# Designs tried in a protein design run: designed miniproteins, single chains. Part 65

Each design is a single chain, and the fold is of that chain. pLDDT is the mean over its residues in the fold that is shown.

## One batch from the design tools (miniprotein)

Design m2244
Fold by ESMFold2-Fast:
Structure m2244 (fold): chain A 73 residues (1-73)
Amino acid sequence: MEQVKKRLQDAIGQANDLLAKTTDPRIKALAQQVIEELKKALEAIEKNDIKEFEEHLKKANDLLLEIADLLQK
């Protein structure tokens, strides 16, 4: 549990770092959504709501793939 929470917090930190460094408004919007979804996943795991955790993680991963696609050509 502690390792999962740490990984979520680290991922939120990375998304915040991307927000600070990027000038692309599309990437900024997606990174902000990733942060919100990861925060919801963290709240869900603290409540021991595995279904809600999985749903928010999936949404965060989908958004991260969209960011990766925009960063590639």
Scores: mean pLDDT 82

Design m2245
Fold by ESMFold2-Fast:
Structure m2245 (fold): chain A 86 residues (1-86)
Amino acid sequence: EEAKEKIKEIIEEMRDIVRKNLKDLTQQLIADIGARQILKVLDETGNLEEAVKLAKILLDNVKRYASPETIEKLEKLLKEMEEIAK
């Protein structure tokens, strides 16, 4: 439960960063939908590894539309998720 809640916190932080920093509203919406699906997977299955895998896919998609500074913040959060899921 503790690891799951921590990963949920990180995903919510990623959502906030994307919402504030992506200029393309369509890509911002797509990323938010993706993040909500990761939260749903965590709530329904508790599968931390699958959540991390989905977050990597989300980040790879966002990298095309985000500034280098935003990408750096998101990569740091992804690393935190990977460490928690070990």
Scores: mean pLDDT 84

Design m2246
Fold by ESMFold2-Fast:
Structure m2246 (fold): chain A 85 residues (1-85)
Amino acid sequence: EENLEKAKEYYKKAIEYFNEAVRLADTDPERAEELLKKGLEYGSKANRYLREAGVPVATGELKKLNDEASKAESEALSRLHRLRG
């Protein structure tokens, strides 16, 4: 299940980047935007690995990670949108 392990790894990476973007949004919005973009890239890669594994819809642990990544993405986007110059 190499593709499923890669999907988990990349979802975790996406979550880390989105959380860091939220943390830096007020103090360093330019860096926060860069981190948001990296999070989006890793989330996209995780979804691609799910499709390659023949699992187009995440279930169980993968669903929890996907849901957590989606929530973190939403929070980062919302925070950066409010701080947009």
Scores: mean pLDDT 78

Design m2247
Fold by ESMFold2-Fast:
Structure m2247 (fold): chain A 84 residues (1-84)
Amino acid sequence: LSKELLLDYGEGLLRMAAAVALLEAERLIKQGVPKEEAIERALEFIENVTEILAKNTEKIDKEIAEKIREFGKELKEEVKKKLE
């Protein structure tokens, strides 16, 4: 249960991070920030949150930490495509 909870909550936190990153990038683009720069900032934010979660999870379960990193990578691609 606790390991499954880590993955479920981790994915939830990453989905929230991706949503925040997407909305912030859209706000920056509307304010005149170059699209490429706004995308880079969004992807960096998602990567930072992903690595914080993965490193803390790795001490408990390396397999779940890897799944968190994989999910973060998928969300980065999704956000990039939505902003392109």
Scores: mean pLDDT 86

Design m2248
Fold by ESMFold2-Fast:
Structure m2248 (fold): chain A 61 residues (1-61)
Amino acid sequence: MPSLEEIEKEIRRIAGGLSSAAYDAFIAEAERINRETTDRGEFLRRVLERAKEIAAAEAAA
């Protein structure tokens, strides 16, 4: 299982590849997850999953 540092690196890699519009959507989702989550590991895992979903949706368009 990847470390929290590896998850953060993967999030930055995915987010860096998004369009401006997709990146804005990603930031809004990350802010919502941060508001709902108190555990950093859970926060990072949820943010990673949303980043993957947003990137997949953009790639499919």
Scores: mean pLDDT 81

Design m2249
Fold by ESMFold2-Fast:
Structure m2249 (fold): chain A 104 residues (1-104)
Amino acid sequence: MRLEEVMDEEGIRRAIGDYVLELLEKGVTPEEIARDAKENWEEYEKKARELSVKIARGEGTLEDWKELDRYEVMAIIGKRGYTPEELRELAEEARKVREEQAKL
């Protein structure tokens, strides 16, 4: 299942922002994320497809679901050609949402 098929554009932007923020917190730069996604989006899309089939068969673990989300986000970043600046902006938006949710 593809994020673009099940989420609206706002949901896709939030998913990208959340994952980019996670990577930034691990010390990965927006420049590295954009380059990896641009070079490897076809491989990420293939891996996402393979995991989607496994999950659809009822054989998926919680880790497989998380890995699927990561692969789909990287494939979208690469296919749409998000710049490092755009990724940084989306991660900042995600940080603000996380801070607001932490108050609940």
Scores: mean pLDDT 81

Design m2250
Fold by ESMFold2-Fast:
Structure m2250 (fold): chain A 95 residues (1-95)
Amino acid sequence: MENTERLEEEILKAVKEMMKSGKDTKVEALAYSEEIGKPLLITIEVSAKEGKVKVTVKEIKKPGEFEAEASAEAGSSEEEVRKAIREVLEKVAEA
């Protein structure tokens, strides 16, 4: 799962910057994981005032094909966010 760990690190960095804003923020990013082998749409939603983070990962496929999607919510700690990121990436990889 080492290739997925690099994607996890990039998402975690984004979450940290969003939390520093002190505002509710949402970002979307395109990413690729060698382990999953597919382009992903990653949505990060941060409620800085509440200390909550939601990460959603969606597999981008051709029109008419089934898409894999996973979402997880976490508190604002690095460990909780990292766990949520791992869980959503694993679910999309397994689908």
Scores: mean pLDDT 74

Design m2251
Fold by ESMFold2-Fast:
Structure m2251 (fold): chain A 88 residues (1-88)
Amino acid sequence: MKVLVVGSDEEVLKRVKEALEKAGYEVETKISSSGFVSAEESKGFDVVVLVRVVNGRPVAGVISDDEEKAKEVAKILEKEGFVVSVNV
């Protein structure tokens, strides 16, 4: 599974990338303060993860056309202490 992780916090991005790569996923990261991801940038990825820190809490939005893939990624992020929302 190929995952794109987008966020503005380099330490949070590194933590997410490490967790997903340990689970056997191919991970690419993008630093973005806006959280914007174009359709072209998301092309070829199974799941897109948007990460941010809100009031000191790490939050992740998981986006995929495949609910099972989204749930699999969400479960890994929840184990890492993220508050996760799934958008399928």
Scores: mean pLDDT 79

Design m2252
Fold by ESMFold2-Fast:
Structure m2252 (fold): chain A 69 residues (1-69)
Amino acid sequence: PLERATAEATKLLQAGLSPQQAYDILAGRLTAETVARLDALGRGDLRPEAEAASREDARQAVDLAVAAL
């Protein structure tokens, strides 16, 4: 659901990730850049679960979280 994804996007952005990196995590896609950023921030705990939000829900969630911050 979009609400859960938006809450998770907010946590990722507050941890110092970019909107694109938050989107990649929520969409279930990890890039080497996103992994390196999580390591640099000491936030390996935010690595994605196996289940991902849909790409559209992930995009909307990140957009809503950015607008709310």
Scores: mean pLDDT 68

Design m2253
Fold by ESMFold2-Fast:
Structure m2253 (fold): chain A 81 residues (1-81)
Amino acid sequence: ASKEERAEAAELALLTLVTRHGIVPSNEQGKAIVEAAEKGDAEALAKELVKLGVPEDIARRLAEAMVKGDKEAAVAEARSV
């Protein structure tokens, strides 16, 4: 996946966490998540999602979807929180 596809998957997942679950990242948290996704670092991304309050099992699957740039999978995993 491209850097842009990873960033877009991360942004859509974060929007889903806000709108469906009321999980609102700080500006710093949101930036860290998008940057980790852009780098393709699924482990760092999952850790940031856990800090945000996403359950660890969902955070791992969501991080993998974001790193793959899979927007549909990322939104689906974010909805499962």
Scores: mean pLDDT 86

Design m2254
Fold by ESMFold2-Fast:
Structure m2254 (fold): chain A 76 residues (1-76)
Amino acid sequence: SKQEEAERYLIYGEMALREGEFEQALDWFEKALDLATDPKLLERIIESLNRMLEQTDDPELKERAQKLIEKAKEKL
């Protein structure tokens, strides 16, 4: 299903975030968010993006993460 594919992309994003690969994590979270409609998956995406915002001072990465959080909240 699309939700199972979204969860797979979310897991890849979480792995990339754990390794400090912020741009790669954002790419995976964006793919997950494009498919995700399940509120539980949307909440996990938001949580992971907020965690990234606490770990980086890069303004471009922060802006990308904030835009994805906004998009995820609009789907809730």
Scores: mean pLDDT 90

Design m2255
Fold by ESMFold2-Fast:
Structure m2255 (fold): chain A 79 residues (1-79)
Amino acid sequence: MAEVVAAEGGALTPEELAAMAVGERARATVTFSAPVDAPAPGTRVAVGRNPVTGAEIVVTVLAVDGNTLVLEVEAVAAA
């Protein structure tokens, strides 16, 4: 199984994700030990919610380059 061997950027820890205010965005780059079957660029996935603000934490895949994923993490207003 592919393992995370490097991670760089913001919003990588649960504490950082929980601290994101509505409209905040962070970029993260995650490198794996082997190529992964990543979602296509442009795929958006809700991964959690800020327990204080109710904002949804959404991750967008920006790029896939072999072992490396470039992600955008965004806090969006709850509907």
Scores: mean pLDDT 70

Design m2256
Fold by ESMFold2-Fast:
Structure m2256 (fold): chain A 75 residues (1-75)
Amino acid sequence: TARRLEDLRTAARHLRRALETGDYERHVPLALAAAERADPEVAAQVRQALQNPDPTEALRESLGIVEEAIARLEA
């Protein structure tokens, strides 16, 4: 549980950095790798959200998915 939470928090951190910096090439793959380590189903949902042609909307949707997964594990 603690390891899954840490990996999800890592994914969320990279998605936030992508939104803040616009450095999608660096942060998106790192977020996906962290999400995959934490939960392959969450990673699949993030990959689906990242297909949105608006990169800002795609990242916000992806961050929401990861934050919801964190909230479920903390409950």
Scores: mean pLDDT 87

Design m2257
Fold by ESMFold2-Fast:
Structure m2257 (fold): chain A 65 residues (1-65)
Amino acid sequence: AAKGVLVADKDAERAGKVVKELAEKYGEDLLVHGIVTSREEAEKRKEEIEKKTGFDVELIVLSEP
């Protein structure tokens, strides 16, 4: 079961659609960061959130350079 999900995309509207779909499936609050421009930045954000929350976070990147 997903405990934390970070959705990253340069298009916030697409990220929002993915978050809604995941919330419908799991019915839980999700950790949503928003927009990142690179995989490196996305990985850094994932690590920071995991350290702050103490939970495992899955990263979903919808747009890659």
Scores: mean pLDDT 62

Design m2258
Fold by ESMFold2-Fast:
Structure m2258 (fold): chain A 71 residues (1-71)
Amino acid sequence: LIEKAIKVIESNRNASRDEFRTVVGRLVVEFRKAGKLELADRILDTMEEGERNNLSSKETADKLIEVLKSY
């Protein structure tokens, strides 16, 4: 699950902001269905932080990958 999520995020790091948000939103739903509630919340917090700081999809992807690798 985590390794698959990392690959999906990496393959979408150059996507538009809206497309990237949609892809990550689907991953959050999958993590919640799998009972990984803490990880799902950390992903959402990372996305929100990226939006607040006006980060690119690539910059947000790099942060999300670090979150997933540290879990």
Scores: mean pLDDT 82

Design m2259
Fold by ESMFold2-Fast:
Structure m2259 (fold): chain A 85 residues (1-85)
Amino acid sequence: REAVLAALEAAKEYARANLPPEAAELFVEALDIAARALAAGREPSAEELERYDALVAKLQELAAKDPEVGRKILEAVALAARLVA
């Protein structure tokens, strides 16, 4: 649990350092939703899942508009997955 929360925090720091500010804010908010549910030992609420889906959709739109932004988003996701795995 603590190790997973630390990994999510590291992924948020990576996003803030490597993604454009708009993409970084969306990515960090999505990870914060996951981190809040995990820290509380609960499932995300319906409202949190709806917000998460909206954030992911916006990140996908940014990736579609700029392939370099898309590549950096994928790198941030891969880092989060690798640190948790």
Scores: mean pLDDT 75

Design m2260
Fold by ESMFold2-Fast:
Structure m2260 (fold): chain A 81 residues (1-81)
Amino acid sequence: GPMTVFEYVLEAVTGPDKSVPVSEEARERIREATLEALRELGIDVDLDAPASVLSEEQRRRLVARVKTILLQLPRPLVAAA
């Protein structure tokens, strides 16, 4: 199926190189940060909705806001094995 809003954000913030998988804790932190970013931007969309429902500008702003929120968290974005 189409890439979801959450999958789009996850790929954008973790990078295209997936040599190390994203931990479950990191995925949940990104999920929470994405929900917060959507609230702050006033975008009412489900994380499981297709990313294509958002404009290119909305997707860029969402990713930038999620990255900002994640930088304020005390734990790392991705855990190394």
Scores: mean pLDDT 75

Design m2261
Fold by ESMFold2-Fast:
Structure m2261 (fold): chain A 81 residues (1-81)
Amino acid sequence: SKRLEEFRRRAIEELAQALKDELRGRTDMTEEQLEVGARLAAENLVDGRGVRGALPKALQERVQRLLAELAELEREVEAAA
């Protein structure tokens, strides 16, 4: 499960960075607020909780791809047990 935990952590970090970059030009939030908000939103997205409807198309596609990769890794880890 260390491999799965590590993938999840990196996926959250990558999504948080993408969310900050996307939102920076669209909000009056400070960089600190963007950092905290993006990280929480990325955690919710990886855990399958709904914030997706407000995301740009490109980010929705990226989330779909990461969730598919996560599901594949979960299946492989389960099969190896």
Scores: mean pLDDT 74

Design m2262
Fold by ESMFold2-Fast:
Structure m2262 (fold): chain A 87 residues (1-87)
Amino acid sequence: NLEAIREIIENPELRSGLLGAMERYLEENADPADIELLAEALAEHRDEALAQLIEMGWSREDAERLLEALIARDAARYQALLDELLA
């Protein structure tokens, strides 16, 4: 839903949900247009997304790798990185 994604992007309080939305949409094999919009938003708000991942307990290096996979729309690489980093 493009409207729901735009609401997350435009509202600073809701942008904390942007990472979770991207993870969910990739897992569900959602509409490519929705995934593209989320990926572009993550790229635009990269510093906010990185700060959130670091607050969640990821190192900066790991946070950057995870975020790069999400921005690249690479669900397989994102999952492989999670499997490696959480092992």
Scores: mean pLDDT 76

Design m2263
Fold by ESMFold2-Fast:
Structure m2263 (fold): chain A 64 residues (1-64)
Amino acid sequence: EAEELARKVGEVLGLSEEEVEAAIEKAKAVHGPTLGAMLRQVVSSADANDEQILEASRLIEEAV
C-alpha cells in the first residue's frame, strides 16, 4: 500500500521502515483524519512531490 511513502518519510526523518510505520500510527492517533486524508492523497498521486512528503513527515515528527 504505502511502502513507498514510508520509505521516503523514513529518509526525511532518518528512521527505519518499521519505525516510520509506528510513527505514522501514532501520528494518525494525534492528528486524526487530517493526516489520514493527506497520506491517502500522497499515495494516490504517483508523483507525490517533495513538498507533500515533507508536510506529511513534519506532521508525523510532531506526533512522535
Scores: mean pLDDT 65

Design m2264
Fold by ESMFold2-Fast:
Structure m2264 (fold): chain A 58 residues (1-58)
Amino acid sequence: SMEEVRRAQERVSEALRVARKSVEENGTEVTDEALARLREAAPDIRELSRLYEREQRE
């Protein structure tokens, strides 16, 4: 559904924001928090891709 797509996009955007902040504040090191957020977003990115493919009917 479009709601699932939107929520997945929001989660991915938030994870990227946290990761960027962490890298900028700590140089090139990524904090555990930023890494955890990125890992949590990975399934959402995959699911977003699947939902998009279904909308396209492949």
Scores: mean pLDDT 68

Design m2265
Fold by ESMFold2-Fast:
Structure m2265 (fold): chain A 92 residues (1-92)
Amino acid sequence: SSEEKARETVIRLLDRHIENLKELLKTSNDQKELDLELESTIGLLLMYASVLEKAGLTELAKRLRELADKIEGKSPQEAIQILEEERSRLRA
């Protein structure tokens, strides 16, 4: 279904951003780089939520907006935890 394909796309997006944040935490000595990566993640979640809403996938769109709100202003470690928890819920 279109909903199943959208859910798989969301999971792949979360996988990418979780890995990016983890790699940046491992390799970066610059807090500004971590902050920019988190802001990039938030921006992409909100952009894809708009795509999902236009496709009629209102529940998934709402979940992505709520996810963006949850990670806003969090530490990178807390943001990773929140993103991993949402990824697990989407897979269940």
Scores: mean pLDDT 86

Design m2266
Fold by ESMFold2-Fast:
Structure m2266 (fold): chain A 105 residues (1-105)
Amino acid sequence: VELEEDLLPLKWLGSLFDNPYKQDVKLRLEGKEDGRYTVRVTVNLPVNGRTVKEIRLELELSADGKVTATGVLSLTTEAATPLSAEETAALQEALLRNLNADAAL
């Protein structure tokens, strides 16, 4: 996982993408306001025969240092044919569950 310098305080996020579908993961900080981060994630994530190439995430950093993924702002596929609304909703739910899995430890 390759992290930009501005994401070094969030470098643990790289571990949440440590799986066979996310090996070419790059994280880029796009915005930071009042403990909320907008992060661009470059991936090669296969979904129903399509490849998701970019995910934009909203993350919240609490005062105790916990980071929570609060939303998926956008998904971009490699192909001109995007994911269906149902596929997008299912993937967003799965991503938020997986990103927030460490919150249960």
Scores: mean pLDDT 62

Design m2267
Fold by ESMFold2-Fast:
Structure m2267 (fold): chain A 84 residues (1-84)
Amino acid sequence: MIELSEEELEYLEKILRGEHPDYEEVFAWIQDEKVLPESFAPEQVKAFKKLPREERIVKMALFATALSPKLEVRLKVERILRGE
């Protein structure tokens, strides 16, 4: 399961609650793009779908922010996704 630092979890929770300015960006990517990190990789998509709903939401938010044009946000999210 996803292990996030307290700061990283707080950031994502604020985004999910619509309390962070990045909320619109993250949810536009999730809702319009239906972003998954490994597009066209059906086995990875299948494994992702087996995760609990709450974990899937967090991963989707992380993947959406990883696709952000903001380089600093992408680098931080990449570290989280690698478990760093």
Scores: mean pLDDT 52

Design m2268
Fold by ESMFold2-Fast:
Structure m2268 (fold): chain A 65 residues (1-65)
Amino acid sequence: MPVFDPEALVSMLSTLPLSLAQRKQIIGEELAHHPEAKAALLEAIAKSSLPEDVKQALTAYIESL
């Protein structure tokens, strides 16, 4: 099983030209396989260089899961 890396995932989401819906889908799929990573993923998003509106939308989505 591949090791889940929240920082690598957030880096990918910040560098690729993805829509917010695509970012949510990727995060939802990863958390379905790694529900224990929720807190680490929230921290990685908070520390990322993503725009604040994107950070808020992704944080709200993750907290809804």
Scores: mean pLDDT 78

Design m2269
Fold by ESMFold2-Fast:
Structure m2269 (fold): chain A 68 residues (1-68)
Amino acid sequence: MSLAELEAEFRRLLEEMVARGIISEEQARHLEAVVRATLATLSEARGRAYLAAMIQRLRREIAEAEAE
C-alpha cells in the first residue's frame, strides 16, 4: 500500500471514530496534525511503517469501543 493510500485509510478511521463518538473532532484534528508532523521527520519507508502501526492502533480502539 502506498503512503497516500495509508494516509487516506488513517483519515477514514479518524472520521469513523468521530462519527461513533469515540473521539471529538478536535482530538481527530490534533492526531492528524501530530501524524503529519511525524511523517515530515521520517523517510518514506519509515513513514509507511509508522502509518501502518497507527492504522492498526485505531482499528483496535474502534473494536474495543464496539465491545463495550
Scores: mean pLDDT 83

Design m2270
Fold by ESMFold2-Fast:
Structure m2270 (fold): chain A 111 residues (1-111)
Amino acid sequence: ATLSNLANAAIANGDFATATDLAIALVNAGDVASALSIANSLISNNANASAITIANLLAAAGNYADAASLFNQILNLNPTDIAAIKSLAIVLSLLGQTASADQLFNQANKL
């Protein structure tokens, strides 16, 4: 009955593209909580590229803390994901956590 229910059904069927599109629609509608739920479900199903897309959109929308949370969750599963490390570093810099951002940029440059 909701976009979140449709996204969960899509994920259950392996249709991560539809779930990602629905999460994008939810971010654009201002429903960040539902979009985060979908992103977490995508990460749990190893659809990390889809989750990175949602996290980047959240960061672009100014939801830096939520974007940072998603990137940290992705990095817990894949610690060498250069795209996620760099995106997290940018988001932490925007949050004023410059020392943490510098550490992540140094980590990415060594990979």
Scores: mean pLDDT 85

Design m2271
Fold by ESMFold2-Fast:
Structure m2271 (fold): chain A 63 residues (1-63)
Amino acid sequence: DADLAALKAYSDQLQQGKPGEGYDAALATALANGLSEKDARVVALRGRFMHHMIGIDEVRKVE
């Protein structure tokens, strides 16, 4: 799944403390898996949005 691979690339950059590089990594992974540039950008933006939402909800669930 190209979308899942792209989101994993974003997550890998977050684990390295580089969230700003997550978008670029997700975009490159989506393009490598055959997504159009437009669709790859949408998936990379979703990764950024999901990170922002998870930062609020997941911390509250785990505590």
Scores: mean pLDDT 65

Design m2272
Fold by ESMFold2-Fast:
Structure m2272 (fold): chain A 91 residues (1-91)
Amino acid sequence: SEVEKALKEKKKLEEESKEEFEKLKKYLGLSDEQLEKDPLLKHQVLSIARIAVMLKKGLPEGRKALEEIEKAVKENPDDELLQKFLDFLKS
């Protein structure tokens, strides 16, 4: 069924995103406690992890998201967190 296929694809994407999320947390030196205290940062880290999965799969949405992050870094050159997100996605 279409629902069964969609659920399997969603689960696989969630599992792959979780692996990228853990790698990004380690790269940034962030703890679970720090992310629970900063919901915006947690959302940003989760979003970057999803973009990493999309890029690995060659999805156009991933490339577009990377271009937006590159633009944000150029507009905010002193934002060390944005630079680290970009460096993670390009590795």
Scores: mean pLDDT 82

Design m2273
Fold by ESMFold2-Fast:
Structure m2273 (fold): chain A 65 residues (1-65)
Amino acid sequence: MKAEEEREKAQKLADGMVEGIKKDGSKFKSSQQEVDAAYQLADQLKKLDEEAGNRVLKAIDEVLK
């Protein structure tokens, strides 16, 4: 179904972003541009799958705290 395809795509994008944030957290924290891009992606993902967007937000919070 189309909704399931969108959800799978959102989760795959969230997985990639979360992996990137965790893999190089010090670089991510030092780049406001990368932080802003991650928040923008999280907002977009929430429209497709709220859980996927929240996973990205949680990764950002864990790295920035």
Scores: mean pLDDT 79

Design m2274
Fold by ESMFold2-Fast:
Structure m2274 (fold): chain A 71 residues (1-71)
Amino acid sequence: SEYEEKALEAALAGDKAGAVEYLTAAGRPNGGEAVGGSGGDEAARAAQAGDHKLAERGIRMGYEGAMDPSS
């Protein structure tokens, strides 16, 4: 959904709070933990360090896994 895309964009920019807000608006409050948890936190720190491309891949993979944990 559009909110999920905005959440990823916010997380990539290092805006963890904004990412969580967008995930909550999308009806995925638990998804905010995936973005802000170990994988998302490390990816956000990489983005703040200037490695936005790597952070994007990490956040997207972690976020996707959290949204489909059955795999």
Scores: mean pLDDT 56

Design m2275
Fold by ESMFold2-Fast:
Structure m2275 (fold): chain A 81 residues (1-81)
Amino acid sequence: SAEARFEAALAKLSPEQQALARELRRVAEQLVTATMAGDREAARAYGARLSELLDRARATLSPEQVTLLEQAIIEIAGRAQ
């Protein structure tokens, strides 16, 4: 499952990187929810936060780690609503 792939990827990260990855997932899920609800202000705020967190992830994780986490998060967030 996407959740299993996400948790497997997290197991190889430091505690700080795990916290970052979990926050990325949380914000991505909130962005999808706000977008589907038509809440443009919330969607803009979550989109800006997601962009900030992705920049931090790219600074601390390998490109391969970022890609694996993004793929899992997109699949999880896309089905959540």
Scores: mean pLDDT 83

Design m2276
Fold by ESMFold2-Fast:
Structure m2276 (fold): chain A 67 residues (1-67)
Amino acid sequence: GKRGNLTDEQREKIIKATIESLKKENTTFTADEFDPDFLRDLAEIYGNPEFVELAEKARKRLEELKK
């Protein structure tokens, strides 16, 4: 489901934190911290294709960590 109950400031803050976290991804912890479904929701809500790619990267990392 889509979430659109955030202020513009809150959305920008979450988006920046998510991007920075994934770009600084030097630990397994980063993939576990961010739910790929949450990132996909953000991509759909904001309509930014960059976030779809970031969500897919997070999902792939979680898959590789499991088996």
Scores: mean pLDDT 56

Design m2277
Fold by ESMFold2-Fast:
Structure m2277 (fold): chain A 87 residues (1-87)
Amino acid sequence: LAEEAVRLLEEAAKLLEEVGDKDSAKYYRELARKIRRGELSGLELIGHTLREIGLAIDYERQGDKKRAEAHRLAAEGYLLALRALPA
């Protein structure tokens, strides 16, 4: 389900653009392209997933619901990309 992972990262990027975080949005789109090309290892995807979960929790604690949602969507995207890797 690599295309579902890409879709979630594109949605996360759109939310970050809406709050003015253009650099993070650009980064998510770059990672979406890498996922589509199979350029991220399982360890890299695990690392990204864990980092995004932490950021989502931090933004929820700050009351920043839109940034929290963006990081949650990114974490789900990386997790789906990880599950799409061959066993």
Scores: mean pLDDT 86

Design m2278
Fold by ESMFold2-Fast:
Structure m2278 (fold): chain A 88 residues (1-88)
Amino acid sequence: DELIRKLEAMIEQVQEHLREAQRALAAGDVDAARQHVQQAEETLQQTERLIEENRDKIDEETLERFRQEIEGAQRLIAQLRAQIEAQE
């Protein structure tokens, strides 16, 4: 399914941006970390919108998996935002 493949790719993009943000923070690059977190937030919002618009086309097991991945990403975004603010 092209839709499911696209959603999985978008979630992978969110996860990659968050990994890059963590690496930037570990290196002391707060500006790079902030940019990566912003990119993750923007991609996550697009992902959530696409899921909501196509919810009737996605099976319940896949929806639950996506919800768990999104929740995990949201928690990590909040954690990274707090760490970025603590570096100011």
Scores: mean pLDDT 89

Design m2279
Fold by ESMFold2-Fast:
Structure m2279 (fold): chain A 95 residues (1-95)
Amino acid sequence: LEEAVEETARLLEEAAKDEAATKETVKELDALGDELREKNREHSTIFYSTAANFAVDPRRGVLSLRNGLLYYGDEEGARLAAKAVRKALEKAKAA
């Protein structure tokens, strides 16, 4: 769990270095929240909260993600978030 959360936090910090990557990351995290909304409201809320906080301040986004994922023990959510951020980074490079 902790390793998956820290890998996702590292990817968020990498995305924060570039404006296009930050915008794509917010979009991908919101999309992940939408995807999970009907199936798992608690996990959906983690991703919406992280997207909203990350858009304002990357440090708040990282903190929101760590607190949510660790509180719920959501290792699968950490992996999904890491995948979403990697997708955002690839989209930003293509633009």
Scores: mean pLDDT 77

